Designed miniproteins, single chains, continued (2). Designs and how they scored, part 60

Each design is a single chain, and the fold is of that chain. pLDDT is the mean over its residues in the fold that is shown.

## One batch from the design tools (miniprotein)

Design m6070
Fold by ESMFold2-Fast:
Structure m6070 (fold): chain A 74 residues (1-74)
Amino acid sequence: SAAAKKAVQEAIEKLKKEIVAEGKKKYETDEKLQEKYKKFQEELGQEIPFEDWWLAQNEKKILELAEEVLKKYG
């Protein structure tokens, strides 16, 4: 139980760092991504850090990894 939880947390933290790094790199050249992020902020009516927005866009991928890691330890 404790070992499985730690493995999931470490895997998620690693994936989040990779997702953020990839997203920041993509944002520099992808005009459609820039427009999508800007539109989200305009619709929400407030500024959101790119990292937080980008992680939310990739939430399903993070959850899928958590399920795979849990299966390996269950």
Scores: mean pLDDT 82

Design m6071
Fold by ESMFold2-Fast:
Structure m6071 (fold): chain A 84 residues (1-84)
Amino acid sequence: MFTPEEVERLREIAKALGYSDGEIAAFEWAVENDPGAAATMAAQLALDAYKKGVITKEELDEIIERLAKYNPVLAENIRKEYES
């Protein structure tokens, strides 16, 4: 679902937010083995990063649009969270 470049960017965001090496490894495992879990983890990470000013709204919107292709219900729920 994610490209290697997108995974590396999400890894950088997770490190900036103080995520542990174990949490990052769990996400990387989910990308390969559980796309639904990976989508949920990426959405939560992106929303947290946006709320803490680590990413722009434009970057958040790009991540959520990518996730909408795999889990449109999750994407809509996240949009409601940050557009309210």
Scores: mean pLDDT 80

Design m6072
Fold by ESMFold2-Fast:
Structure m6072 (fold): chain A 104 residues (1-104)
Amino acid sequence: DLSSWSTVLSTTVENEEKKEEALERARKLGFPEEVIEILRKILDNMGPGESIRVYVDAKGNVAAIEISLTGTDGHTGWITIGPNGEILSVSGPLAEAMAAAESK
């Protein structure tokens, strides 16, 4: 339920330094290493002007990552994450980006 989630990390990719800052913030927030690796793979495939928001549930567990990519007409991609850092679902333009990343 989106209404029970809180945004704990939000960043817009301007350059490589902003990607590293986002990963450092995730580490300081105590995100599981599995979630940090997911974030790093997402950020590695993002370009300038694209953005992410990371949501936690009412228990403080990472619940979802919302991704805004250039050329998607304002539609966002979603990764939902279980309490052990497992990927539960992938939706929208992010599904294509994730498939492309696994092919490399």
Scores: mean pLDDT 74

Design m6073
Fold by ESMFold2-Fast:
Formats: C-alpha cells, sequence, structure tokens
Structure m6073 (fold): chain A 63 residues (1-63)
C-alpha cells in the first residue's frame, strides 16, 4: 500500500542518517523537514495518487 511504502521510506532514511553518525534526534528532524517538502510538492501535483502520497507524508511529518 502507499502507506506501507511511505513508512518504509521514512524508516530507511532514518537508518541511513544514523549509519552516517547522525543522532536519533537530528535524524528525526532532518526526515521531518524532508517529508514536509515532499508533501508540499506532491499535494500540488494533479495526479491523485501523488496527492494521496503527499497526504501520507504530511501526516508522517506531523507525528
Amino acid sequence: SLKEFAEKFVERMKQILKELGVSDEEADKIVREKLKKLADNYLKHPNPRLQKLGEIYKELAEN
């Protein structure tokens, strides 16, 4: 599902940042800001699947 895809993407990004020596707190902050930008871009797209993915990324950034 799109939600599972998005959740796996978030966890993978956090793991990569942690492996690069970024703290858990900074990794969460970086990923949250990236998700906000991704959500903003996808929500502006006319494709309804990308809009739905944008909504999921926005929710993940806020929680």
Scores: mean pLDDT 85

Design m6074
Fold by ESMFold2-Fast:
Structure m6074 (fold): chain A 100 residues (1-100)
Amino acid sequence: MSAEEKEYLAFLQEQRDRLAAALAAYHAGEMSEAQLRELLAEIREEVERKAAELTDPELKATLQRYADGLAQALTSDAAAMVTLAGALRGELGEEIARLE
């Protein structure tokens, strides 16, 4: 595994854990819709920033797909936003498993 792939894997693990915690808090009533939207917007900004830093075109394209999915979630109603965020969590888990 390259140094860039190790950085990418660590980044995906961090974002997956953040997203999982946020969704759990939202479902428990401990996080509002507005707070979840703010967190998804922050994750999107970090994903776009990481994509700009990477040199591998395949890893960049994968992060851009995640950023696009987050953009769709952020323009959706609460129910669709939660569904799309849950789908992204699953996609992050699959990508992490692919690299292990």
Scores: mean pLDDT 89

Design m6075
Fold by ESMFold2-Fast:
Structure m6075 (fold): chain A 74 residues (1-74)
Amino acid sequence: MLDTPITPEIVEKTVELLKPRLSEEDLAQVEKILRENLGKTVRTFLEEVSKRLSDEDFLIVAEAVYEAVEEYLK
């Protein structure tokens, strides 16, 4: 899971899962961080999110990324 590379499919699915859960501003920030981490691991992405978002929003993002990765790997 944490060593899974961020792919365009994971980016798109994560953004879709977060649309009803985050504000438009926070969603835009998370999408930017996801795209900046294309080809890097989920771990590196989550470390960057933890520095820039609240703990509450971080947990929401982590759950969405894990769901997106599970769906991608099915």
Scores: mean pLDDT 84

Design m6076
Fold by ESMFold2-Fast:
Structure m6076 (fold): chain A 91 residues (1-91)
Amino acid sequence: SEAERIREALERASEILNRLGREGRLFEAFEAAAPHMEEVARILGIEVPPSKVPSAASYLLSIAVYVTEVKRERGEVGKVLTPEELIEITK
C-alpha cells in the first residue's frame, strides 16, 4: 500500500540521517536520504518549488509545510501524523 511505501521510505531516510548525523556528516546524510524523501513527496503529491535544488532537506521542508497547513485547517496542529494519516489527508 502507499502507507507501507511511505513508512519504508521514512524508515530508510531516518536510518541514514541518524547514522550519518551522529558522525557529523550532515550534508552527506541529506544527499543519501534525498531519494527516500522524494518518494514520500511523490506519493503525497507534494512538489518541491522549481527555485529549490532537490535534496532531502528541500523535500522534508515541503512535506512539513504542507502537513502543518493541513493540520492547521483541521485544528490538529499539535498532532504527530502517521504515514496512514498523511495519505488520508493528501487524498
Scores: mean pLDDT 69

Design m6077
Fold by ESMFold2-Fast:
Structure m6077 (fold): chain A 81 residues (1-81)
Amino acid sequence: MSSLILPEKVIEEAEEKGYKIGYELTKDEEVAKEAGEIARKTAEELLRLMGDPSVDLYLTPEEVIEIAEEKAREYAEKKAE
């Protein structure tokens, strides 16, 4: 319970991790930026779905970041081919 992670912080962390993975896999700053944007959009979408009471979706901040990171990695790996 100490220090509730704000949604903005989850989104920012997802974007940062996506950028780092994109750069590590491709060594291309442009692809790294695109990977970061994909991670950000993924985190925003998941948090939005969790806010909808008609949607039975419960994810921890860590799970949101992990899913966003995975999407960024998939994108970067495809670009590295």
Scores: mean pLDDT 79

Design m6078
Fold by ESMFold2-Fast:
Structure m6078 (fold): chain A 92 residues (1-92)
Amino acid sequence: MADEVFEETTEVMSELAYRVSYTAAKTHSEETARKTMQDTVDFIRDYVLPYVQSQLLASGVSPEEAVKRVEEMEKRIQEAGDKGLEDGLKEK
């Protein structure tokens, strides 16, 4: 269901952003790691979030509420990416 898909997708995408950013921070320069983190978050925003928004709308969520939920999801994914980058850089 759309609610279940939203919750599971948010968790999975947040973990993906964290792990990619953490690994990049450990294996690459800080500049490359920051770019990899942001590129990953941007990819999720551009390709995954429209799918999530479509599923929310199909489930009867209003367009305004769907946008709000997707924006909250994007914030959590960005936060996870930022944390992964920070944690990976601290391992130096």
Scores: mean pLDDT 83

Design m6079
Fold by ESMFold2-Fast:
Structure m6079 (fold): chain A 99 residues (1-99)
Amino acid sequence: SSLVEQAVREVERQLQESLRALDTLSEEKATEEVGGHLGRAARALTDLAEKSSPEIAELANEAIRLLGEAYDAAFNKSKEEARRKLREARRQVQRIRDA
């Protein structure tokens, strides 16, 4: 649906910006930028979950959980672990499009 497509595009944009921040900024600044981007992505997924079928809502909520893991990795682990978690989140977001 167009709603799913818009939400997925927005979330993918925020994930790409998170990856760019990790690649271009110092660790502290990258963590701040990633937090902002993942917060916006989580809001888009929350809006999608509230307006969609239970099946899509379940997939969106799992994506939100993975975004939280990516932020935790950026804050408490390393840029490499954060990139790994962001790729996991991106795969989950693609499942929303395929549903």
Scores: mean pLDDT 88

Design m6080
Fold by ESMFold2-Fast:
Structure m6080 (fold): chain A 55 residues (1-55)
Amino acid sequence: MQEQIKQDAKLLFETGDENSKERLQELGKRFALGVSELVKMTDEELAKTPVQQKP
C-alpha cells in the first residue's frame, strides 16, 4: 500500500497538469502539516520514551 501510494503520487505529480498540481499542493499541505505535527510529537515522545505515562 505505502509503495503504491508513493508511486501513484509521484506519477501524478510528474504527469499531472497545472490543475492537478494545485490540488496536490492543497492535499500535500494538509498531509504535510499533519505528518509534520505527528513527527514532532513522536520525536519528542520517542526522545523521552514516555510510554504509558499518566501525569
Scores: mean pLDDT 59

Design m6081
Fold by ESMFold2-Fast:
Structure m6081 (fold): chain A 63 residues (1-63)
Amino acid sequence: DVEAELERERKSLEEHEKRYQDLVAAGAPSDEIQREAMKIVAERLRIVALENILEHPELGLRP
């Protein structure tokens, strides 16, 4: 279910954004901060793709 997957991805994004902020505030190693940032970017791209599928189901695009 694309809608349920989108909801899960949005929640995951929110949790990773919080973790990113916590890591920056705690002065974590740059490698850890960068890895978390890359996960956020990947999740945002997936959310955009899922939103496009929901907005244009007539185009036959499905995961």
Scores: mean pLDDT 79

Design m6082
Fold by ESMFold2-Fast:
Structure m6082 (fold): chain A 100 residues (1-100)
Amino acid sequence: SSAERERRMEEIERKLVEIDEEAEKRFQEAVKAGDRESARKYLMTGAQAGVGLIQISVFRRTKTPLEEFRKSMLKHLETLRTVAPEELQPLLDELIKLAE
């Protein structure tokens, strides 16, 4: 149903926002520590979370079927997993579970 689709999109959106906020916090900590490699990884993680949020907005506006949304989102979340530091992996595991 459209209501079920919207609830699942909202759950995934909320978790992507949490990841983006945590990535920004960790980015600022890495910058203060002079850790350029970690700073880059956190910034890239935030950018990919932002891409996920854009995809949700597109899928919501185009009324994409839930199954197609889930498949596309899982593909994107696997990409996000490859760039995210270890400290963010538990949040990503929770997010992937929501998209399954």
Scores: mean pLDDT 88

Design m6083
Fold by ESMFold2-Fast:
Structure m6083 (fold): chain A 69 residues (1-69)
Amino acid sequence: MGGGAVAALSAARELSELAGLSFEEALRMVMEEIGRVAGKEIRSLADADGISPETVGRAARRVAERLGL
């Protein structure tokens, strides 16, 4: 697995625990925000694998802000 997919899975786990969301919901939110930040459609973890961990971290922070964290 590449760094982008691992970073997305890690971020989804943390957001799931902090916001009381299911892991699947948190992961979907992170993947959608990665698509917005990168300007690409992210439909799978394989698509996220092509994204830098830095960009994934930025997307995860934006999701946290939307959730009021």
Scores: mean pLDDT 81

Design m6084
Fold by ESMFold2-Fast:
Structure m6084 (fold): chain A 97 residues (1-97)
Amino acid sequence: MIEDLLEAVRYAREAYRAWEAGDLEGARRYVELALEYLEKARDDPIARGALESARAALEALEAGYEKVRDEADAAITGLRLNAERLEEAARAARAAA
């Protein structure tokens, strides 16, 4: 669902902001919320790709990796790009119908 992917992107951005502020628990909670919304759209191949990115970000946050920032940025970017692609596809489908 497009709305679910948009919520996932929103929570992924909030996760990054929380991490940037030094709130690792907040970052973890927001990545978990992003995962929840991606799971609602998991039948879509684009959503599955974003789901794997979000899972990788959660694992990095839990492990306390030195590279957690780069991994979070990559996951957030992946979620945003996948949501944009799905929006474009839905717009094309509506125009064709």
Scores: mean pLDDT 65

Design m6085
Fold by ESMFold2-Fast:
Structure m6085 (fold): chain A 71 residues (1-71)
Amino acid sequence: VTEVTLVVDAKTGAVTPESAAAAEAALASGKPLRITLVFVGAPLPEELKAQLEALAANPQPEVASLTVEER
């Protein structure tokens, strides 16, 4: 299992260059991923929050876990 933390700008949806590089390396590994999404700069819209909670509740074989954090 590969752990990856992705920092996302909540207003634009853009990821940091470090997060993008970490995601590419994790995907290239071919191992199941434990993903932590950290949204910064604004509260998440309720629709997106509900979508992410649904995704976290029903993980795919390639995604062992999904955690969402707001800052």
Scores: mean pLDDT 72

Design m6086
Fold by ESMFold2-Fast:
Structure m6086 (fold): chain A 60 residues (1-60)
Amino acid sequence: GQDEIDSIRDALSEAVSSKDVDGVKSAAVEAGATVPDTFDPTNADDALELALSFDDSVRS
C-alpha cells in the first residue's frame, strides 16, 4: 500500500543522500525491486529507474 511505498522511498532517499550503494541495494532487494550492478545513486537516471522498479514491485 501507500505506507509501504512511502517507507521504501524514505529508505532510498536516505541511502542516496548518504551515498550508501549497499544500503540502496539492500532496501531494493527487500522490496522485490531489481538493482543493476552499475547502479550509481548520484545519477538521476539510475535513481529514476530504481524508483519506477520500486513502484512496480510494490503494486504487483
Scores: mean pLDDT 62

Design m6087
Fold by ESMFold2-Fast:
Structure m6087 (fold): chain A 95 residues (1-95)
Amino acid sequence: MPEFSDEEAKEILERAIELLEEALRAQERGDDFTAQVLIGVAQIYLGVARMFAGSNPKVQEAIDKLVEAIQAIERGDLEKAREYIKKAREILATL
C-alpha cells in the first residue's frame, strides 16, 4: 500500500468534515450553490483519502460515514447528515 500515515488520513478527513459542516450551514441558510461547491471540494478530499489510505478499516468506515452525510445533505436531511459527521469524528478520534 502507498506510504500514507493514519495521521495524514485523519487530517484530510477532518478537513472534509469542516467543509461538510460549512455546507450544512450554507444549506440551512438556503445557499444551495455554496453548499454544492463545499460538497464538491469535500468529495475531492474523500477521494484522496480513499485512494491513498486503502486498507485501514477505520479510515474506510469514516469515509463511508462522510459519503452518507453528503447523501443526507443532498436529500435535505440535515439532522441525519450531522449524525453521520459526528460518527465520522468519533471514528477518527480512535486513529
Scores: mean pLDDT 82

Design m6088
Fold by ESMFold2-Fast:
Structure m6088 (fold): chain A 79 residues (1-79)
Amino acid sequence: PSENAIEAETLLSLGLMYVAIADIMERNGAPLEEVLELLDKAIELYKKALEIAPEELKPEIEKAIAEVEERKAELEEKM
């Protein structure tokens, strides 16, 4: 339904905003733990989006999750 699509896209957008904030914070020398917390929030929003998303949107959300998980792994290696 369109409502689920709108909600899923909204959650995806919020997750992307958290990733953007995390990137800005990392570039400005924020503690890696704080950056990781923002990425964790993005993943939680993406997972919530994935639960309600129509099939057509799922690949985009799954890609977003994979990209953030990879980013988290890179940062965890620096800690």
Scores: mean pLDDT 85

Design m6089
Fold by ESMFold2-Fast:
Structure m6089 (fold): chain A 106 residues (1-106)
Amino acid sequence: MAEEAARKAREAGRKAAEAGTEAAKSGEGEQVLRGTAGAIGGAGAEFLGELALKKGSGKLAAEAGRSAAGAGETAARGAGTEEARKLGEEAAREGREAARFGEEAA
């Protein structure tokens, strides 16, 4: 179950990074900053998710999931398009689910 949580966290982080990148490209002013923060946070969560998978760590998977959720929410708030907003919201939801699974596996 730790491996499943880690995979979910990695996917959520990737989606958050994609949503953040789209928000940064389509936004202006503060939206660009929020999009960039979401992209960086999402990439970091993806990295932590990969480490969690390699180490079989539910604790790392939970941290990666929480990071992905925060990044997804930030990306959604910076989104200049409906598609980017939905992707950020989906990443946040999946990140929260990954965090719960990681905590249960820890």
Scores: mean pLDDT 84

Design m6090
Fold by ESMFold2-Fast:
Structure m6090 (fold): chain A 78 residues (1-78)
Amino acid sequence: MSREEQIREVLDAFLRRVIALYEQLEAGRISPEEAARGVEELAAETLARLKELGAPQARIDEVRAAVAALIEELRARG
């Protein structure tokens, strides 16, 4: 499998996990703060894996910015 395919799979797995957290939040099973914390933990693992795979710095920066925006949105929900 190519490095680009591995990077895509890592990002797809991350997005799938984030969607699951949003589903739990919308169902009232977790708080917005718990969802934000879950995203932070998943993002840390995902970014570490992307670095191991040698993802370009620009791609890592894009993912980090997207994650920061998502966490800000979740925390703004209170």
Scores: mean pLDDT 84

Design m6091
Fold by ESMFold2-Fast:
Structure m6091 (fold): chain A 94 residues (1-94)
Amino acid sequence: GAISDSVYIEILDKDLIPDTEDAIKRAEGIIKTAAEQGKKKVVLILANYSEEDAEKIEKAARETAKELGLELEVIRAKSYEEALELAKKIEEEE
């Protein structure tokens, strides 16, 4: 079934948000915004982050999603362009 009405998709790019702590705060803000909009799921795409930085961001995001009762999917992308293509694919496959 379609999930578009209940899904929030966002990209975090290391070139725009290089500090891991700032990326964590941004991810928390994204999840809180999705909850305020009545969404049930967040898809967070992490572009250009190292595996260790992405893991830290994912851990913090998952804790916030759990507290707010949202489902979270985290996808890692090698570039911003790959992240954009992944986001389009998710939106089209709903």
Scores: mean pLDDT 83

Design m6092
Fold by ESMFold2-Fast:
Order: structure tokens, then C-alpha cells, then sequence
Structure m6092 (fold): chain A 72 residues (1-72)
């Protein structure tokens, strides 16, 4: 969890696209998601990234939490 939040925070600060961010977190973060769950995670990440009221760290926590909830 903590390493995934740290990795997501770095990627958000580098302004990588939502698809790239989610793809890297799924590949390296140990999440077990099918294609439909990955697409849902990308949609959540796009909404969170677009929210100008959130810090990169807050965005990272929300995105990683969404990945954990989808990974059942």
C-alpha cells in the first residue's frame, strides 16, 4: 500500500496520463485486475487527476484505494 501510494505520487508529479499511471500501478503494484476493472480504474484516475482541489498525495491515496477495492 505505502509503496504504491509513493509510486503513484511520483507519477502524478511527473504528470503522466491516467492510462499510463494505472497501467504502471497494476503491473508493478501486485493488483489482480481484468480489462474491465482496469478501464474502470482509468476512469476514476481521470476524474481524480482533473480535480484541482486535491494534492498529488491525496490523488495517489484515492487512486490506490480504488485499485485495492477493484482487486478482489
Amino acid sequence: AQKNIEAATVLLNEKVPAQTLVGLLVKDGGFKLNGAQIEQAIQVAEQVIADTSLTPAQKAEIIVSALEQLSQ
Scores: mean pLDDT 83

Design m6093
Fold by ESMFold2-Fast:
Structure m6093 (fold): chain A 64 residues (1-64)
Amino acid sequence: SDKQIAKAKDLGKVGGPDSIKQLTDIMNNSKDQKVKQAAASGLFQIGGPQSNDAIKDITKKKSK
């Protein structure tokens, strides 16, 4: 939904551990590809080791 996409973008702008956790939760729990893409973009926007670790964990779950 548009509200979830907006929330993901705002979390990417805020940054920090809580934002990374919320974006990771959105990526793991959302069935909407647009929402998942917005959450991934938010994580990339934050950047740094903590965000990179979250991205690696999500990527690892998709590779069986």
Scores: mean pLDDT 74

Design m6094
Fold by ESMFold2-Fast:
Structure m6094 (fold): chain A 62 residues (1-62)
Amino acid sequence: HMIDELMKEADRLREVADRLEKGSEEAAKINPVYAEALRQGAEAFRDIADELRKKAEEMKKS
């Protein structure tokens, strides 16, 4: 179950990242500093999602 939970969490974080990126685009017209913070948040969540996916794949191989 741990492997499935990690994969599910990775997918969820990618979804959150996509929404943050969209929010960044919407915010860019009004507050570019906030928009950039949202953009960086999206990148951070994608990086975490990639690490969780890699961890799950590593656990499957062991």
Scores: mean pLDDT 83

Design m6095
Fold by ESMFold2-Fast:
Structure m6095 (fold): chain A 75 residues (1-75)
Amino acid sequence: MIREIQRRLVNAYIKAGDYVGATAVAIQLTSLDIGGASLQQVLDLLRRFRASSSPAVRPVIDDQIKRVEALLKQS
């Protein structure tokens, strides 16, 4: 899951011309994946990315937030 989220977000940031944001997303999601992060920790990080992102990438972040929220509701 985290790797799919990372691929989609990195691609969205690159398409928006935000290479610094793409790098930050790649590093932080890789750290969560290696660290065995909970779905709640992934959700919290995605919300932080959304708050600091440009409007161009927010729809992709919102799609991933909805996906993680759905998985949390399913336990």
Scores: mean pLDDT 83

Design m6096
Fold by ESMFold2-Fast:
Structure m6096 (fold): chain A 79 residues (1-79)
Amino acid sequence: SSLIETLREAAEYAEEQGLLEVAEALREAIEHVERGDYRGAASQAPIILVFAKELEEQGLDELAERLREAVAELRRKAG
């Protein structure tokens, strides 16, 4: 799934940068998606969106946009 791939790539980058709370939120979102719990995954959206803005500020515009698209998909599937 491109959704899980995006969340995993973002989690790896967050962990590499020492952003442990962000990495944990992304991993929890992945676990919720794998269980079909889109509401649980979407509950992580605020932390993920703050991280997307941080990525954009670092010049990682493509990853930031893919992450925003992933959050939009989670919210759409949550209801």
Scores: mean pLDDT 89

Design m6097
Fold by ESMFold2-Fast:
Structure m6097 (fold): chain A 74 residues (1-74)
Amino acid sequence: MPQVLTVKAKPGEDVVEVAKKALEKRGLKVLSSEVLTGPFKLPSGKYGAVILAKTEEGEVLVVVISDTDDVKVS
C-alpha cells in the first residue's frame, strides 16, 4: 500500500535529500527517487514539492513543505 509522508525542509536544504533522510530515519531503504512537481507556492503561502520514493517496502509519496522558497531541487 503506497504511503504519503509530509516533511519540513529548512532554508537551503535540498528537497530530495530531506525526503530521503526522513524515509531513512523511519527505517526505509530508498532505492530511487523522482521529483514529480515543485517547488511551487501553495495557497497557504508556503512552498511545496512532491517526491516519489521507491523503497524496499514499496512506493512512498513524500510531500516536502518549506516556509520559504530558499530550497534546492537537485
Scores: mean pLDDT 79

Design m6098
Fold by ESMFold2-Fast:
Structure m6098 (fold): chain A 76 residues (1-76)
Amino acid sequence: MLSEKEKKFFAIYSVYGDRYSNKELAEFLGVSVATVSKWKKKYDENPPEVDKEEGIRLDVDFGVELLREAVLKVTA
């Protein structure tokens, strides 16, 4: 059984691959960089079936989160 965070990781990674750094993915998903590295290795060894549409949707959500983080850093 996969956690919701792990499922989200596989969905975005299956669509965009290495577009995002381990640090960016870790921050977005609320996990450690080491966890993201472990999940990338797991995906490379045995890629699970994922909803690519969900991956695209998550990319939009990630973009919104990055904009929110940037605003907080500028307007603090």
Scores: mean pLDDT 70

Design m6099
Fold by ESMFold2-Fast:
Structure m6099 (fold): chain A 85 residues (1-85)
Amino acid sequence: ALEEANKVVEKSTKEIQKLIDEAKKKGNQKAQKYGDDLLKGLDIGKQKLKKIVKTSSKDKANQAVKLLDKQSKDGIDKIKKLIES
């Protein structure tokens, strides 16, 4: 669970950073801010999941990883739409 969460956050962070860089080149401040906020949210989510792994069942940990992955994908899609607008 924790290793899988680390991979999700690492991959998403790289994708989000590329999108933030594109937004900067295009002068899209709204997309930049959304990307920065998303990166902070993913870091908080990872820290929370690390705590869940220690204090909760494997089922809850796996559910938290799945939610983190979905939030990453949804957030990346929203940044892409903001850059294109």
Scores: mean pLDDT 79

Design m6100
Fold by ESMFold2-Fast:
Structure m6100 (fold): chain A 97 residues (1-97)
Amino acid sequence: SPSKKAIEAEALVALGRIYLYLGKRLVEEAEASEDPEEKRRLLEEAKRLYEKAIELFKEAIKLAREAGDEKLLKEAEEELKEAEEELERVKEMLEEL
């Protein structure tokens, strides 16, 4: 049976994935837009969602380590890496506007 910390970490990973997914959708909408102001608004929103996902994955990593849940730790670390890569991509796109 999972510990309370493992359950909390799993919930944080799930929430982080939702924020990561929403951020990716906003980036796709920004790439489809021809309006530089619209692109900037969508990318700034995506940036905030990715920053929130990163916070959630970092907390999930902490709780997964405390729970000794190696599978959940690995999942949270992989999700954190993806969220950090997507955040850097959005920062680069904002600099090119």
Scores: mean pLDDT 91

Design m6101
Fold by ESMFold2-Fast:
Structure m6101 (fold): chain A 81 residues (1-81)
Amino acid sequence: GEELVEALDSEDVEERVRAVEEAIASGDPELAAKALEKVAKSEDERVLQAALKAYHKNLEKLDTPEVREAARKVQEKLESL
């Protein structure tokens, strides 16, 4: 839950990648939306790419408009880098 969202503030890029992948793979739309919203503020291309990849892999579990909007923000941030 919240522990994974907190891990997204880690200084270790590998830890942030793992945290976002696990949050999205959980199948919890609220957790996934929170993780994606937080990642959308990141300047790290690797974390942004990992978030989008995990989102696309788990689309069947994450069919809410809220998650889709958060993922769109991640895509826009990645395209701005």
Scores: mean pLDDT 81

Design m6102
Fold by ESMFold2-Fast:
Structure m6102 (fold): chain A 63 residues (1-63)
Amino acid sequence: MKIEYKDDADYNAALSQAAIDVYEGKITLEEAAEKYGVPKEDIERAVRVIKLGLADSAALRAA
């Protein structure tokens, strides 16, 4: 399936939400990649940063 985002802001919002959902255990990396249309590698990287507490910031949660 091919998902196109209008701009980088929409993509970054989807990536942030996907990473949060995976971090919270709501969905898997594969499900997040399919559902939000973002690469699994990007989601995995974002989840790793969240687990380190570095991305558990108001900025990431505001996306």
Scores: mean pLDDT 69

Design m6103
Fold by ESMFold2-Fast:
Structure m6103 (fold): chain A 83 residues (1-83)
Amino acid sequence: VSPEKRAELQKQVDEGVELLSEAVTLSSAENAAKHLSDDEIVARDVALAKEVGADFVRKGAEYLIAHRPELAALARKILAALA
């Protein structure tokens, strides 16, 4: 496999891990939804961005907008908070 193709595949894997992490976080928050608002979920993701980097959280949110229309509104709130 060429170095260019390997780098592309690694990027896709990293983006997949980001999406899975985001999905688990949102699913966990939904199970506690009576005590968590969208604003509280956004605040948690902003805090995560400070620890792991805003690019990680931004890519996850952009991927959700593109592939998970049902989560797009929440993902847009996360992007707005990171802007």
Scores: mean pLDDT 63

Design m6104
Fold by ESMFold2-Fast:
Structure m6104 (fold): chain A 87 residues (1-87)
Amino acid sequence: VEEALAELEAAIAADPVIAQYIELWTTDPKKARELIAENGLDLELAELLVQAYNAALTAVRDPRVSEENKLALLEEARRALQELRAS
């Protein structure tokens, strides 16, 4: 789980626009949306990514969530990232 999370975080960090979007979503969601639009990326896919990423982070911190479910949510976030990059 920690390896899968680190891998997802590294994949996000590899794209400065997407990395800044995820950071801004926590502090200023309006600026986050503007950043995505300015860079010609799909806003709906960007919202799916941040939702999947936050769901994965919540799950990995909950000891009651199974390892299998934590990995599944991290993989969902990785797929959302790939879809956004392809937009």
Scores: mean pLDDT 80

